# Ledger of designs, part 107: designed miniproteins, single chains, continued (3)

Each design is a single chain, and the fold is of that chain. pLDDT is the mean over its residues in the fold that is shown.

## One batch from the design tools (miniprotein)

Design m11933
Fold by ESMFold2-Fast:
Structure m11933 (fold): chain A 70 residues (1-70)
Amino acid sequence: MSPLEKAEKLIEEIRRMIEEEAPVEEIKKKVDELIEVINTITDPEEREKALKLFDELRELAGEALEKREE
């Protein structure tokens, strides 16, 4: 599995966890894993694609985490 494919899989898992209201600590662990995977991408084009997908995920995760902090 390429680093990009692994990042895409982690993004889908994190989205599912957010929708299922998984514990914040579990979501954070998966996000940390995703960041590590993105950092292993040496190809600039693949990294740019992964960062774009991550930005979309961050919008969703940020809203969900803010709601839980209230």
Scores: mean pLDDT 76

Design m11934
Fold by ESMFold2-Fast:
Structure m11934 (fold): chain A 66 residues (1-66)
Amino acid sequence: MKEAEKLASEAPPEVQELALKAAEYVAKKDWEKGEEYAKKAAKAAGNLEGSDLAGGAAVAGGNEAS
């Protein structure tokens, strides 16, 4: 029923951390920062889904300098 819960459980740690940061900012009433991190989490989740959020600008993060 809750797709958000499913995504949180299935999502990589990176997406989960961004979502947690968004929740923290919302909890302290910093809605602007909360929204910023929520957008980052959504983009990271979409990119990892392989749905090509960027339209092909970034094929794969194989060379990500972590």
Scores: mean pLDDT 61

Design m11935
Fold by ESMFold2-Fast:
Structure m11935 (fold): chain A 57 residues (1-57)
Amino acid sequence: EVEEMKKKIEELLKKKEYELAVDSATGAVKKYPDSEELKELLKKALEKLGKEEEAAK
């Protein structure tokens, strides 16, 4: 369900596992392409991933 996928992606974002969050969000959008909520989470994860890459150790 969309809600379960949303919670999983948010949990990954909390853990700062942005690459995995992007992968999970991409898969979720493929299953539910009309879900704006999942698309927004994908955009957020991509934004966090880009920022993480610039701030990489």
Scores: mean pLDDT 76

Design m11936
Fold by ESMFold2-Fast:
Structure m11936 (fold): chain A 57 residues (1-57)
Amino acid sequence: SIASDSELGRRGRAVMEEGLARLRALPDDAPSSEVARAVGLVLRGIGLQIQAALEDR
């Protein structure tokens, strides 16, 4: 995992972990829209962690 001590980095990790938890909790026949929402959270969390790492310099 991308480790950052910033508040933005911690928030990004939390958002990513929430998205991953939602993906794991989805039933086998989950609609593509629900999968897309969970994936969107993972990508947003990753983006926030990347932004935090860049801001840490």
Scores: mean pLDDT 79

Design m11937
Fold by ESMFold2-Fast:
Structure m11937 (fold): chain A 75 residues (1-75)
Amino acid sequence: SEAFERAKREVREAARRAAELLEKNGDEERARQVLEEAEAAIEYAETLPVEEATELLRKVAGALRGLVEVAEKEA
């Protein structure tokens, strides 16, 4: 499914951006946690039906974008 593959890419991209910003701000532990949790969410989503998996990953990507916003404010 193109939608599912796109959702995985969006999660990984959002997680990478969040982690880079957190590392730049000196929060290496939270950066590592974000990357680990993103990959765990993708792994879990792969066990679900494609529609549920895609929706889950869209929510995860949204949450990660929210973390970027918070990290920018904390900097």
Scores: mean pLDDT 83

Design m11938
Fold by ESMFold2-Fast:
Structure m11938 (fold): chain A 71 residues (1-71)
Amino acid sequence: SAALEKQIKEELAILREDLKAMLEEGIYPEEVEKLKEKLEELESKEKPSMKEVVELGIELAMLRLKHALGV
């Protein structure tokens, strides 16, 4: 589906900007760098799945939550 492909690209773009911001702020640098590597792998795939994009988004959200809680 062209609509799904477009949505996946838009979600990946949002994740790129979020990860960039977290790296610039020094939030969990080792964990964020690993998520950046996963993002780059997804971007290199001919057909990344929405499941993989959502799973990466959840991992990023969990790091943000840990940072907010001071863990």
Scores: mean pLDDT 84

Design m11940
Fold by ESMFold2-Fast:
Structure m11940 (fold): chain A 56 residues (1-56)
Amino acid sequence: SSEEKSAQILAEMLRQGEELVRRGEEEGADAETWEAMAAEMGRIHRQAKAEIEKLK
């Protein structure tokens, strides 16, 4: 169902975000790296939103 697929897309988005934070912590990321990760999280969020909109 669309609801089930939306839930899976959101779960995948969360998993990708958690992976970014984990890598930043492991690498001892500086401010520039955290800003780059914030931008990447924005891209992940936009992609997830677009995929959910596609299900309508």
Scores: mean pLDDT 83

Design m11941
Fold by ESMFold2-Fast:
Structure m11941 (fold): chain A 59 residues (1-59)
Amino acid sequence: GLETLKELAEKYGVSLESLLSARKLLDIFSREQAVELISRELKVDRETAERIVEALESL
């Protein structure tokens, strides 16, 4: 739920709004493309973007 997303946002130092945008990117693009776009949009490294994607896919 939203509370889990808030915890992930705090863990990775990103905004809740950024995680919601990341979730939308996963719905539209392939996993590989979403990781690249999330890394760029959230200003995190590729490894962090991969972990965010894994966490979002588990929700």
Scores: mean pLDDT 81

Design m11942
Fold by ESMFold2-Fast:
Structure m11942 (fold): chain A 86 residues (1-86)
Amino acid sequence: SVLEALKKGREALENGDYDEAIKYFEEAIRLSNGRLPEAYLLLGEAYYKKGEKDKAISYFNKAIEVAREQGRLDLLKKAEELLKKL
């Protein structure tokens, strides 16, 4: 399920297993047909922690796009704040 993929991804992220976290967040995106702004935000954070700033920026921008489409102002603001941190 989407929720299970997000849970496993977050656990991997907390453990510093960034590649495993990325795999689970990509699965969550696939299962949600690309309509889960939380997963794009978490993908961006995982890439940022790996030092891949270019990919982090790309995923934060995608999170902003999807969050805006869904009226998720909380996630829109969070993604903008994370993007500014880069």
Scores: mean pLDDT 88

Design m11943
Fold by ESMFold2-Fast:
Structure m11943 (fold): chain A 91 residues (1-91)
Amino acid sequence: SEAKQLAEQALALAESVAGAAKVLAKELEEAGDKELAERAREIAERAEELAKRAEEALKGGEEALEEAEKVLKEVLELEKELLELQEEFEK
């Protein structure tokens, strides 16, 4: 189903963003950039919450289509925030 495919994509991406943000947070802490490290931790926390919402959408079947689309959109926006933070660190 479309709802299942979108929810699976959202979950996979949310887990990927959470993992990458946690790695970045550790690297930023080791580099001494406490403010950027805190931003990376906030991205990881938001990604973990989106992953939980995606898991719930997977259980909802066809009725979860709207939620699956919303979660995927939010996780794509969060991935963009993570990429912008990575670019800021690489300057």
Scores: mean pLDDT 86

Design m11944
Fold by ESMFold2-Fast:
Structure m11944 (fold): chain A 63 residues (1-63)
Amino acid sequence: DEELEKMLKEVRENLLAAGLSEEQADAVVEKIREAIKNNKPLDLAELAAELGLSLETLKAALR
């Protein structure tokens, strides 16, 4: 959980740096947390569409 928390903190910072709002960044982090806990792949294209983001922007923020 500590390792997951540190990773999610870093992801959130990267999302904000890429120009996402705090609400968008929090939504992405929650979806990543759910995917990891369930050992399921995250559908980035669906998530990007729900948040009004391009898939390219989301991929760049998550690398």
Scores: mean pLDDT 78

Design m11945
Fold by ESMFold2-Fast:
Order: sequence, then structure tokens, then C-alpha cells
Structure m11945 (fold): chain A 59 residues (1-59)
Amino acid sequence: TSEAHQLILRAIALRLRAIGLRLDAELTGDRSLEEEARRLEEEARELFAEADKLEEQAR
């Protein structure tokens, strides 16, 4: 397992967490959950970008 693979798995986990938080925000009206979901989505995006760079350089 490469570092890129581990970053991808972590990014996927963060996206799933964000989906759950968005669902909870819709059900409860709690806007703090929406903001937290946005932060997790941004972190996942950065991890995907880092993994992509590592894959390009590792072949």
C-alpha cells in the first residue's frame, strides 16, 4: 500500500463524514454542522490533490 493510497482512503472517509454532517444539518437545521461539513470537504480535496501528485511521481 502506497502513501497515495492511504491519502485517498482518508479523503474518502472525510467525504463520507461530511455527507453525514450535511444530512444531520438538513434534519436539525444546525448550521454549525454545515460549516463543519464544508471544512471536511476542503480537507478531503487537499488530500486527493496530494495523492494525485504522489501517484504521478511514483508512477
Scores: mean pLDDT 84

Design m11946
Fold by ESMFold2-Fast:
Structure m11946 (fold): chain A 113 residues (1-113)
Amino acid sequence: MVPTPVAPALGAGAGAAGGGGTGEGGTGSEKTIEMAREAARAAGINPAAVSVELRPDPARPGHRLLSLAIVDADTGESYSGALVVPGSMTTESVSEEQVRELVEQAIANAKAS
């Protein structure tokens, strides 16, 4: 991280060095997508397409759903899963453990159906 001495990242929308955290000016989603791709490969899937998204949870006001979708290039099967997270969470704050859990859930859901 490269913080600037006058980067009021919270209120002014100024160009802070490094961006991210709040999801503005950063590429936090790329990191999460890369983690999901690695987790999929570790689970024996060849990921052709990976998407990760944070949306409001309709069942839990004040929370968000971290949603994952993966398409296997070799089989064409689609895997999808969702994890309930606090409403303040961003794609940058997602851990490798959460991504791995989400990928494992998506695979289990697809194989159980």
Scores: mean pLDDT 69

Design m11947
Fold by ESMFold2-Fast:
Order: C-alpha cells, then sequence, then structure tokens
Structure m11947 (fold): chain A 102 residues (1-102)
C-alpha cells in the first residue's frame, strides 16, 4: 500500500540519519534523500529478481556511501563500517551490486 511504502521510506530516512550522526558528518538533506531513494530502489530491484537482500544496516550503509559520492560529500566504506560495526567488505560488495542493478 501507499501508506506502507511511506512508512518504509520514513524508517529508512531515520536510520540513514542515525548512520550519518554516528559518522559525525553534516550531510545535506539532498544526500540523505538520495540515499533513501537508492535503498528503496535496490529493495524493489532485488525483489523483482527474486534475489536475497543483504542485512538492512549493510544496504543502508552502502546507499549512504553511494549518495555521498554523487553529492560531493564522499564517505568511505571503512569510515561507515567502523562507525556502525559492519564489515567494510560487506558494505563495498553491496554498493557494487547496487551500482550494477540501478
Amino acid sequence: SAAALEALREEARRLIREIAEKLGLSLSEETIERAVELYLEFLEAARARNEPVPDRRTVLAASLVLASREHGQPVTFREVGEAIGISETAIRNTAYRMGALL
């Protein structure tokens, strides 16, 4: 439903902002919204292909890294991984998969 999609979008935005706060970075709202868009589009693309989705926090982290690069505020996979306790390799592999699907 439209309400369920909006709730998912709001939850993704909240979690992405929490990651940005843990990084100690003042990312633009445009970067945050782009990360939310990438996250939702990836979930839809993976579902349409009947492919497994990585851990939610890993996908959110990868989405934030990609959005940060598009908006001239680059964050590294290592910085995000260290801040939230996730493997740099897992975030990197997820970001490359997102780039291939989107």
Scores: mean pLDDT 86

Design m11948
Fold by ESMFold2-Fast:
Structure m11948 (fold): chain A 61 residues (1-61)
Amino acid sequence: MEEVDIATKVVELLRENPEGLTPAEIAEKLGVSESTVQRVLDRLEKLGAVVRDADGRYRLA
């Protein structure tokens, strides 16, 4: 599975969960490792697509 495929699913999941999700919650929902999710989230944050709040939850920017 390509990182681009994971990134698309992460964005869709965050759109459905506007309150935000932790990397662990995203990993569990997508059935992938937390480290894979963290790499995707780090890239999306650098692109300005997502933001991390004070509680460690990621949301769409």
Scores: mean pLDDT 80

Design m11949
Fold by ESMFold2-Fast:
Structure m11949 (fold): chain A 94 residues (1-94)
Amino acid sequence: GPIIERREFELAAGSSQSFDFIAPKSGILRIRLIRADLPVRVSIFVNGQLRASADLGIGDFLQARVNAGDLITIEVRPLDPSRSGRAALLLTLY
């Protein structure tokens, strides 16, 4: 079945949060915004290359094709640099 992981973030005003993982299998990585106290931009990098980026509302998703062993970096950035708050992503690898 798909690999599913939930990630939560505390976003400070004017800063981004990022996290890395190694893709455990090849497939389609989908990142869905499931909580946001503030508007956010989410970006997917694969081996340091930007593959997808979008301003997401709750329920929206972003996706990219990945290969097993790829270094994946997910960045979450507040669109309003004066606001702080929480955000949560649901990662699914099909």
Scores: mean pLDDT 88

Design m11950
Fold by ESMFold2-Fast:
Structure m11950 (fold): chain A 76 residues (1-76)
Amino acid sequence: GDDEELLAQARALAETALRGIDEAESAEEALATGEQAAAVLRGLAAQARDPAVRAEILALAEEVLEHGRRKAAELE
């Protein structure tokens, strides 16, 4: 696929995941949402041909995962 479209898809996915984490009612839900989104983002990163685009998508995966963990800690 086109790396530009891939990065746009990754950004949209990350934004949706961050909103879902903020709306989570339980620590388990927040953590699961972050982990699932991070896994999908890593899959998108694996499809990237440009190492710079891959790195940006992996950074989004880490951001979403960390946000889920922080929200989960607050809900425990």
Scores: mean pLDDT 88

Design m11951
Fold by ESMFold2-Fast:
Structure m11951 (fold): chain A 60 residues (1-60)
Amino acid sequence: MTELTLNFDNKEEAEKLAEILRKLDPSLEVTVDGNTVTVRSDLSVEKLIGLVLRAIGELL
């Protein structure tokens, strides 16, 4: 199991990233707590980082 935690300036950015991540891979366990997004998955760290970077790119 791999877990990544990301912190944002506000909850709106966190929620947008969470929605994009769920769109990219519905198997991801994505939790939003205020400005923090926690992603849990059976994917490798490299694969998870790749998905997160892709989601951030879509957010921009």
Scores: mean pLDDT 80

Design m11952
Fold by ESMFold2-Fast:
Structure m11952 (fold): chain A 58 residues (1-58)
Amino acid sequence: MSQEELIEEARRLIKEAIAKGDEEALQLALEAILYAEEGDLEKAEELIKKARETLEKK
């Protein structure tokens, strides 16, 4: 995914985490934005996957 795509996906996950009250997923998605902004796309993608997995269990 591109940097813009990772940030967009992370923003989407933040909204979903807030709606579900999932603080862990919210923290992971916020960290993903920070790493994407720093250019660490690999770490950002890893954090997005973890946030998504956390949300899937809710």
Scores: mean pLDDT 81

Design m11953
Fold by ESMFold2-Fast:
Structure m11953 (fold): chain A 65 residues (1-65)
Amino acid sequence: MVEELREEALRHIELAQKALEEGNNVEAIKHATEALKLAMRLAKLGDNKTAEEIFEQVREILLKM
């Protein structure tokens, strides 16, 4: 449950960073948005630490665009 959501959110961050490095801003935004949705679900389930880490990484990705 929480573990699966955590892994999925982190995978989307990796994919967003890879897309950004490749200059694919559309794919980067898509994956960053999915990571945000998963982070919101993690926060609701009490995993605030992982949610905060995902929010910060999404912020950095968006600022580099």
Scores: mean pLDDT 84

Design m11954
Fold by ESMFold2-Fast:
Structure m11954 (fold): chain A 77 residues (1-77)
Amino acid sequence: DAPRLSDQAVDNAIEALRELAKQGLMDPEEAERFIRELEEARRRGDHGAAWRALHRAVNSLSDEGREAFSELVEKLF
């Protein structure tokens, strides 16, 4: 089974995605879609869905976007 994402980890991921959209490193509509997926997965207690949403979000990023996300996630986790 997928490892549990804490509420803090999900909040941190959501904040990182919002910051990427603000910086123009992710499309704002795409960021809101992934944020919704993370929020719905947390509401259901579906840790697998949360990890898949996060993985898809990261994989949708350019090399520059992935580097920025990595820096944001290291600060927040």
Scores: mean pLDDT 79

Design m11955
Fold by ESMFold2-Fast:
Structure m11955 (fold): chain A 58 residues (1-58)
Amino acid sequence: MITKEELLELFKKLGFPTSPEAQAALDRLFARFDKDGSGVLTPEELAALLEQLKGLLE
């Protein structure tokens, strides 16, 4: 499972922009996939989030 902070590090490694708009989009997507409000994503939820981010950035 991955926290929001760990996701931001992965974000940087993937070359995703860290603008305020990108952070807001990440917060929205994280909340959307974090159904139980635990503050972490399962590998399956993370994969779905990354697919949506690739669609937005490509």
Scores: mean pLDDT 72

Design m11956
Fold by ESMFold2-Fast:
Structure m11956 (fold): chain A 79 residues (1-79)
Amino acid sequence: KELELKGAIDNLEAGLHYLEKGNVEKAIEYARAGAQLAKIAGDEKAYELALQAVEYLEEGNVEKARELLEQAIERLKEA
C-alpha cells in the first residue's frame, strides 16, 4: 500500500522528467505505470488524472499533460 503509493509518485515524476527531455514515448510509459500504481494504492482520482495526461500526450498537448501529471503527483503526496 505505502510501496504502491511511493511507486505511483516515482513513476509519475519520471514521466515528467522524460517529458521535459522531449521523450514523449517514455513519458507515456511512466505515466501509465504511475496511473496503475495509483489505482492499486486506492486513489482512483490520481489514476484518472494520470490517464487523462496520457490522452493529452497522445494528442500532442504537452502543456495540458504536464498540468495533469503535476496535479496527480500533488494529490498523491497529500494523501
Scores: mean pLDDT 86

Design m11957
Fold by ESMFold2-Fast:
Structure m11957 (fold): chain A 68 residues (1-68)
Amino acid sequence: MRLPEAELEVRLRNKKTGEERTLRFRAHSGDEAEAFAAMLAALYRKEGWEVEARIRTADGERRLRFEP
């Protein structure tokens, strides 16, 4: 069976400092990428970061937005 690879791109923007960061990861599946994005969003939202995630798989692209 072919295992779908996923690419996760997480864009972070801090509303207090104006700092922006972009993080990129490869995951074994879209579900793994989504779970990781949700975990990062939960951590960074507590610190006042706006989080946007893009997940690309062989089956398509998903976009998730998390605000503080």
Scores: mean pLDDT 75

Design m11958
Fold by ESMFold2-Fast:
Structure m11958 (fold): chain A 94 residues (1-94)
Amino acid sequence: MEEAEKLIEEALELEKKADELIKQGKYEEAAKLYREASKLYREAAKLYYEKAEEAEKKGDKETARKLTLRSVALYIRAIGLEIDARLAEEKAKK
């Protein structure tokens, strides 16, 4: 859990920096940071999913469900950042 939380914290910092770069018109740099943040959220999602599987094997269905929902939420956020990166890449080509 601590490893997943650290990845989320790093991803959030990269996301905030990318948002600032967008405001400055630095679209290429922003796209790189959005992609890095997306990778970190995907890694965190995998860690939560692994913990959900462990909880399920132990019969703790409530914990398994909660961890699975967190994993899914992180994965959705990662997809959103990939979209943001692609949009920034398109603007950079102007």
Scores: mean pLDDT 87

Design m11959
Fold by ESMFold2-Fast:
Structure m11959 (fold): chain A 69 residues (1-69)
Amino acid sequence: KLSKEKAEKAIELLLKKFEGKKKISKEELREVLREAGLSEEEIEKLLSKLKGEEISIEEAVDLIVEEMV
């Protein structure tokens, strides 16, 4: 289970760094999650849910929120 603090920081960084973008790459998402303080294991678990090399900002936020539940 992802901590609320790490999840909120990841969402904040995601929205700040990619303001005005609709989609980001898997690599860009990995970098944001790492900056938010997620472990490599937490990052890989979350990224394993991606169906392709790109994800929308909305979908990325939803994945992070789902891991808090």
Scores: mean pLDDT 78

Design m11960
Fold by ESMFold2-Fast:
Structure m11960 (fold): chain A 65 residues (1-65)
Amino acid sequence: MRIEEFEALARMIASSLGLDKFEIEVKDGKVVIKLSGDPEKVEEAARLIKEAAKNLGIEVEVEKV
């Protein structure tokens, strides 16, 4: 439930910032997100996604491609 809620939020953030690529994977209780696009937008998306994860108590790793 919390992970699904976070996935929806992360997708919304990536979409709103117009990123070229957004991938999400769940491994061993940790969410891995891969982002690609304009470096400034990728950095902003990573920041917002990490903040959302912290608020939901989810461990997240953001990879910039």
Scores: mean pLDDT 79

Design m11961
Fold by ESMFold2-Fast:
Structure m11961 (fold): chain A 97 residues (1-97)
Amino acid sequence: SKEEARRRAEELARKAAESEGKEMQSHLKELLELAEEGYEEEVIKALEELSKDKNPLVRAMALQALAEVYAKLGKEEKAKEYLEKSVEALKEAAALK
């Protein structure tokens, strides 16, 4: 159901924010799979919230996932916009040393 998909998307986004490396990638992959199942609206909402995270690496990964969702939906301009935002977040993450 849409309501279960929304709750699952929110849970996966929270787990991604609380994890690192392979675990974060795994949770983001499950979000992308939910979008492919037809729950793209719920996944986009969860990833948009994740893209506001205080950790710039988490934001960058969320923005890359948003770009992939929009690319699969044929919205290439939106996908490019999110890729450009992800590059900026990655630059912020690199500066935190």
Scores: mean pLDDT 86

Design m11962
Fold by ESMFold2-Fast:
Structure m11962 (fold): chain A 101 residues (1-101)
Amino acid sequence: KPIPVADPSASKEEAIEKIEEMFELIKERNPDLPAEVKELLEEVVRRLRESKLSQDEVLELHRIMEIAMRRIEAETDPAAQKGLIRNLVLNLLSLIEDAEA
């Protein structure tokens, strides 16, 4: 499946659905991800759905994910790839927390 591209005309809900689709793609391509990392992916989606973030803020997170997913896809070392995924999820959680502060 191709990496979903950010759509500036999409609603907040549609943008969150695209981010969830990207996380499903990460899990499909990396079935051996630690359970803790998979839980963090689910936590990001939950926080986005419960958040007061604007459409523009969610679209910016989608753009960050597009860049990160291309880096993950280009990584040939499995251990480094898992590290990139973990760092992406932690960074997204931090950005959501900061945007709500």
Scores: mean pLDDT 80

Design m11963
Fold by ESMFold2-Fast:
Structure m11963 (fold): chain A 72 residues (1-72)
Amino acid sequence: AEEEIEKAKKAEEEGDYKSAIEHYIKAAVLYLQEGDLEKAIEALEKAKRLLEKLKLPGVEDVKKAIEEVKKK
């Protein structure tokens, strides 16, 4: 999970925002499997922020995922 966060940060530095978003989402899935709901939400929020900043589609899907995790 932490390795995916590092890959996402590196992708952001390289300007590969699509890859960065994918790595943040992957990190969130891994944190959910580990039972770390707080870190999963943080990773999803980072993906949402990038989508909003770049005006890319998918913001609503990520918002819904965050709400579903918060209900657990």
Scores: mean pLDDT 79

Design m11964
Fold by ESMFold2-Fast:
Structure m11964 (fold): chain A 74 residues (1-74)
Amino acid sequence: PLTPAQQAAEERGLAVKRAVNYALKEKEKNPDLTEEQIIDIAAKRAEELHGPEVGERARNAVRAIFDYEKALAA
């Protein structure tokens, strides 16, 4: 069983993962948008739903995934 603090941290982690999945779907749906625009959309959505800490974590996570994809393509 998780402590309340650990449970809250796990819930934030899941929210960030959902934001990453949302960003990937938005990238596929709107290929004309820049990576920065998609990161901004996903991060703002996460912030609106879960607060600024989750928004910041989502921004960093989406950027990291896009950077990783570019590294694999290089």
Scores: mean pLDDT 81

Design m11965
Fold by ESMFold2-Fast:
Structure m11965 (fold): chain A 79 residues (1-79)
Amino acid sequence: VEALLEALAEALVEAARRLGLEVSREEALAAARALVEMALRIGLDRFRAVAAEQAAESDDPALQQALADRVLAAAEAAA
């Protein structure tokens, strides 16, 4: 689980950097944990459906889908 959270946090730092935002490792890890907790709370199937819909409407669908896939992987390992 921790390794998947670290990978998600790294991806969030990279995504923020592309938007011109600087995010600390601690902030990215907190965001990663919050996203995983949200996915577990609403259900993985529902999270997957919403994430796919949001990615399709995003300026970078591949990046948004990759982030969603990392959240799902971490949530599945935590379940």
Scores: mean pLDDT 78

Design m11966
Fold by ESMFold2-Fast:
Structure m11966 (fold): chain A 114 residues (1-114)
Amino acid sequence: SEILEQAKEALKAGDWVKAAEYIKELTNKAILSILQDDFKSAEEYIEQLRELGKEAEKAGDKDLAKTAYEVVDLLEEALKLRKKDPDSKETILKIIGLSLRAIGIVEDLILKLK
């Protein structure tokens, strides 16, 4: 993925703001894929976020690594809910709640880094 490659280069360069913005882009793409029942793309974006968490750990950015892993956990839960019971209004509201939490965590990190 071009986004993953660019995010890894940002991490290596110590550009934490740019790296966090790429995490936001991947998070948004994963959410859209879940909502569109594109489970293959959703799983690919979640794995890219997990890889960025590992790269952030290697780069010594513990806050960015923690943020990436927390977002992965929220998105994996949303994906499981979407696969199990997609037509339930309760399930849709839970997916929206998990998605908003994921976005909020990334936005909070970006604001702290700027």
Scores: mean pLDDT 86

Design m11967
Fold by ESMFold2-Fast:
Structure m11967 (fold): chain A 117 residues (1-117)
Amino acid sequence: SMAEEERRKEELRRQALAIGRELGLDEETLARLAAVLDALETVEQLEAFLEMLQAARSAEEAREAVDLAEQLVAARLPPEELATAFRHLAEGFAAGDVEAGLEAFLEALAERQGVRV
């Protein structure tokens, strides 16, 4: 139901903020994280983003995850593509090879943007 989806979204946003606090994000970055979470409209986007944040091993990696999410939201990717982007980045973070995850995502994004501009 819609009420169950809204409750799930609220739970996911709370979990993301709790992880950010546990990883030691400062108040400014936590506010940015909250803004990103508010911009994510679907359960799939929030779950994918949470997986990326859960893969972060430090405050520095968590901040990088927030920075990347802000850029992806600003790029106005379709909801499904945004969720897919977060999943690819989560795999990179989990593998301890954030650079490879970033390169794979940026290459895919550049190909899409390069065709249009």
Scores: mean pLDDT 81

Design m11968
Fold by ESMFold2-Fast:
Structure m11968 (fold): chain A 58 residues (1-58)
Amino acid sequence: MSKEILEKAEKEVKENEERVEEIAKKYGISRERAEAILYTAEALRLIGDEIDEELAKR
């Protein structure tokens, strides 16, 4: 898997600390779990964007 996707996801989570806190409060989970969820969601979003870009090249 691409290190670039993982690095982008990590940066997005770190820059959006406010969103991490919102998710933690909304779902009654720990901040650590909220970070893991957001990191996974962001990584999947970036993978989807790469797939869309490959399709657009056609």
Scores: mean pLDDT 75

Design m11969
Fold by ESMFold2-Fast:
Structure m11969 (fold): chain A 57 residues (1-57)
Amino acid sequence: MKYKILKDVTGVLGEVLPRKKGDVITSEELKKLAEALGIPFDLLKRLLEEEGIIEEI
């Protein structure tokens, strides 16, 4: 699965996920980020979708 970045990632999150609007991130990259943050992949995905940062494509 792939996800489109809908807005520039800033603040503390931008330090661990330096992505900009129009970038594409894979589910494997999100899983690695979730592992680095110590949270479940499903939770990270939902939080990013609710914040309007990512959209599944």
Scores: mean pLDDT 78

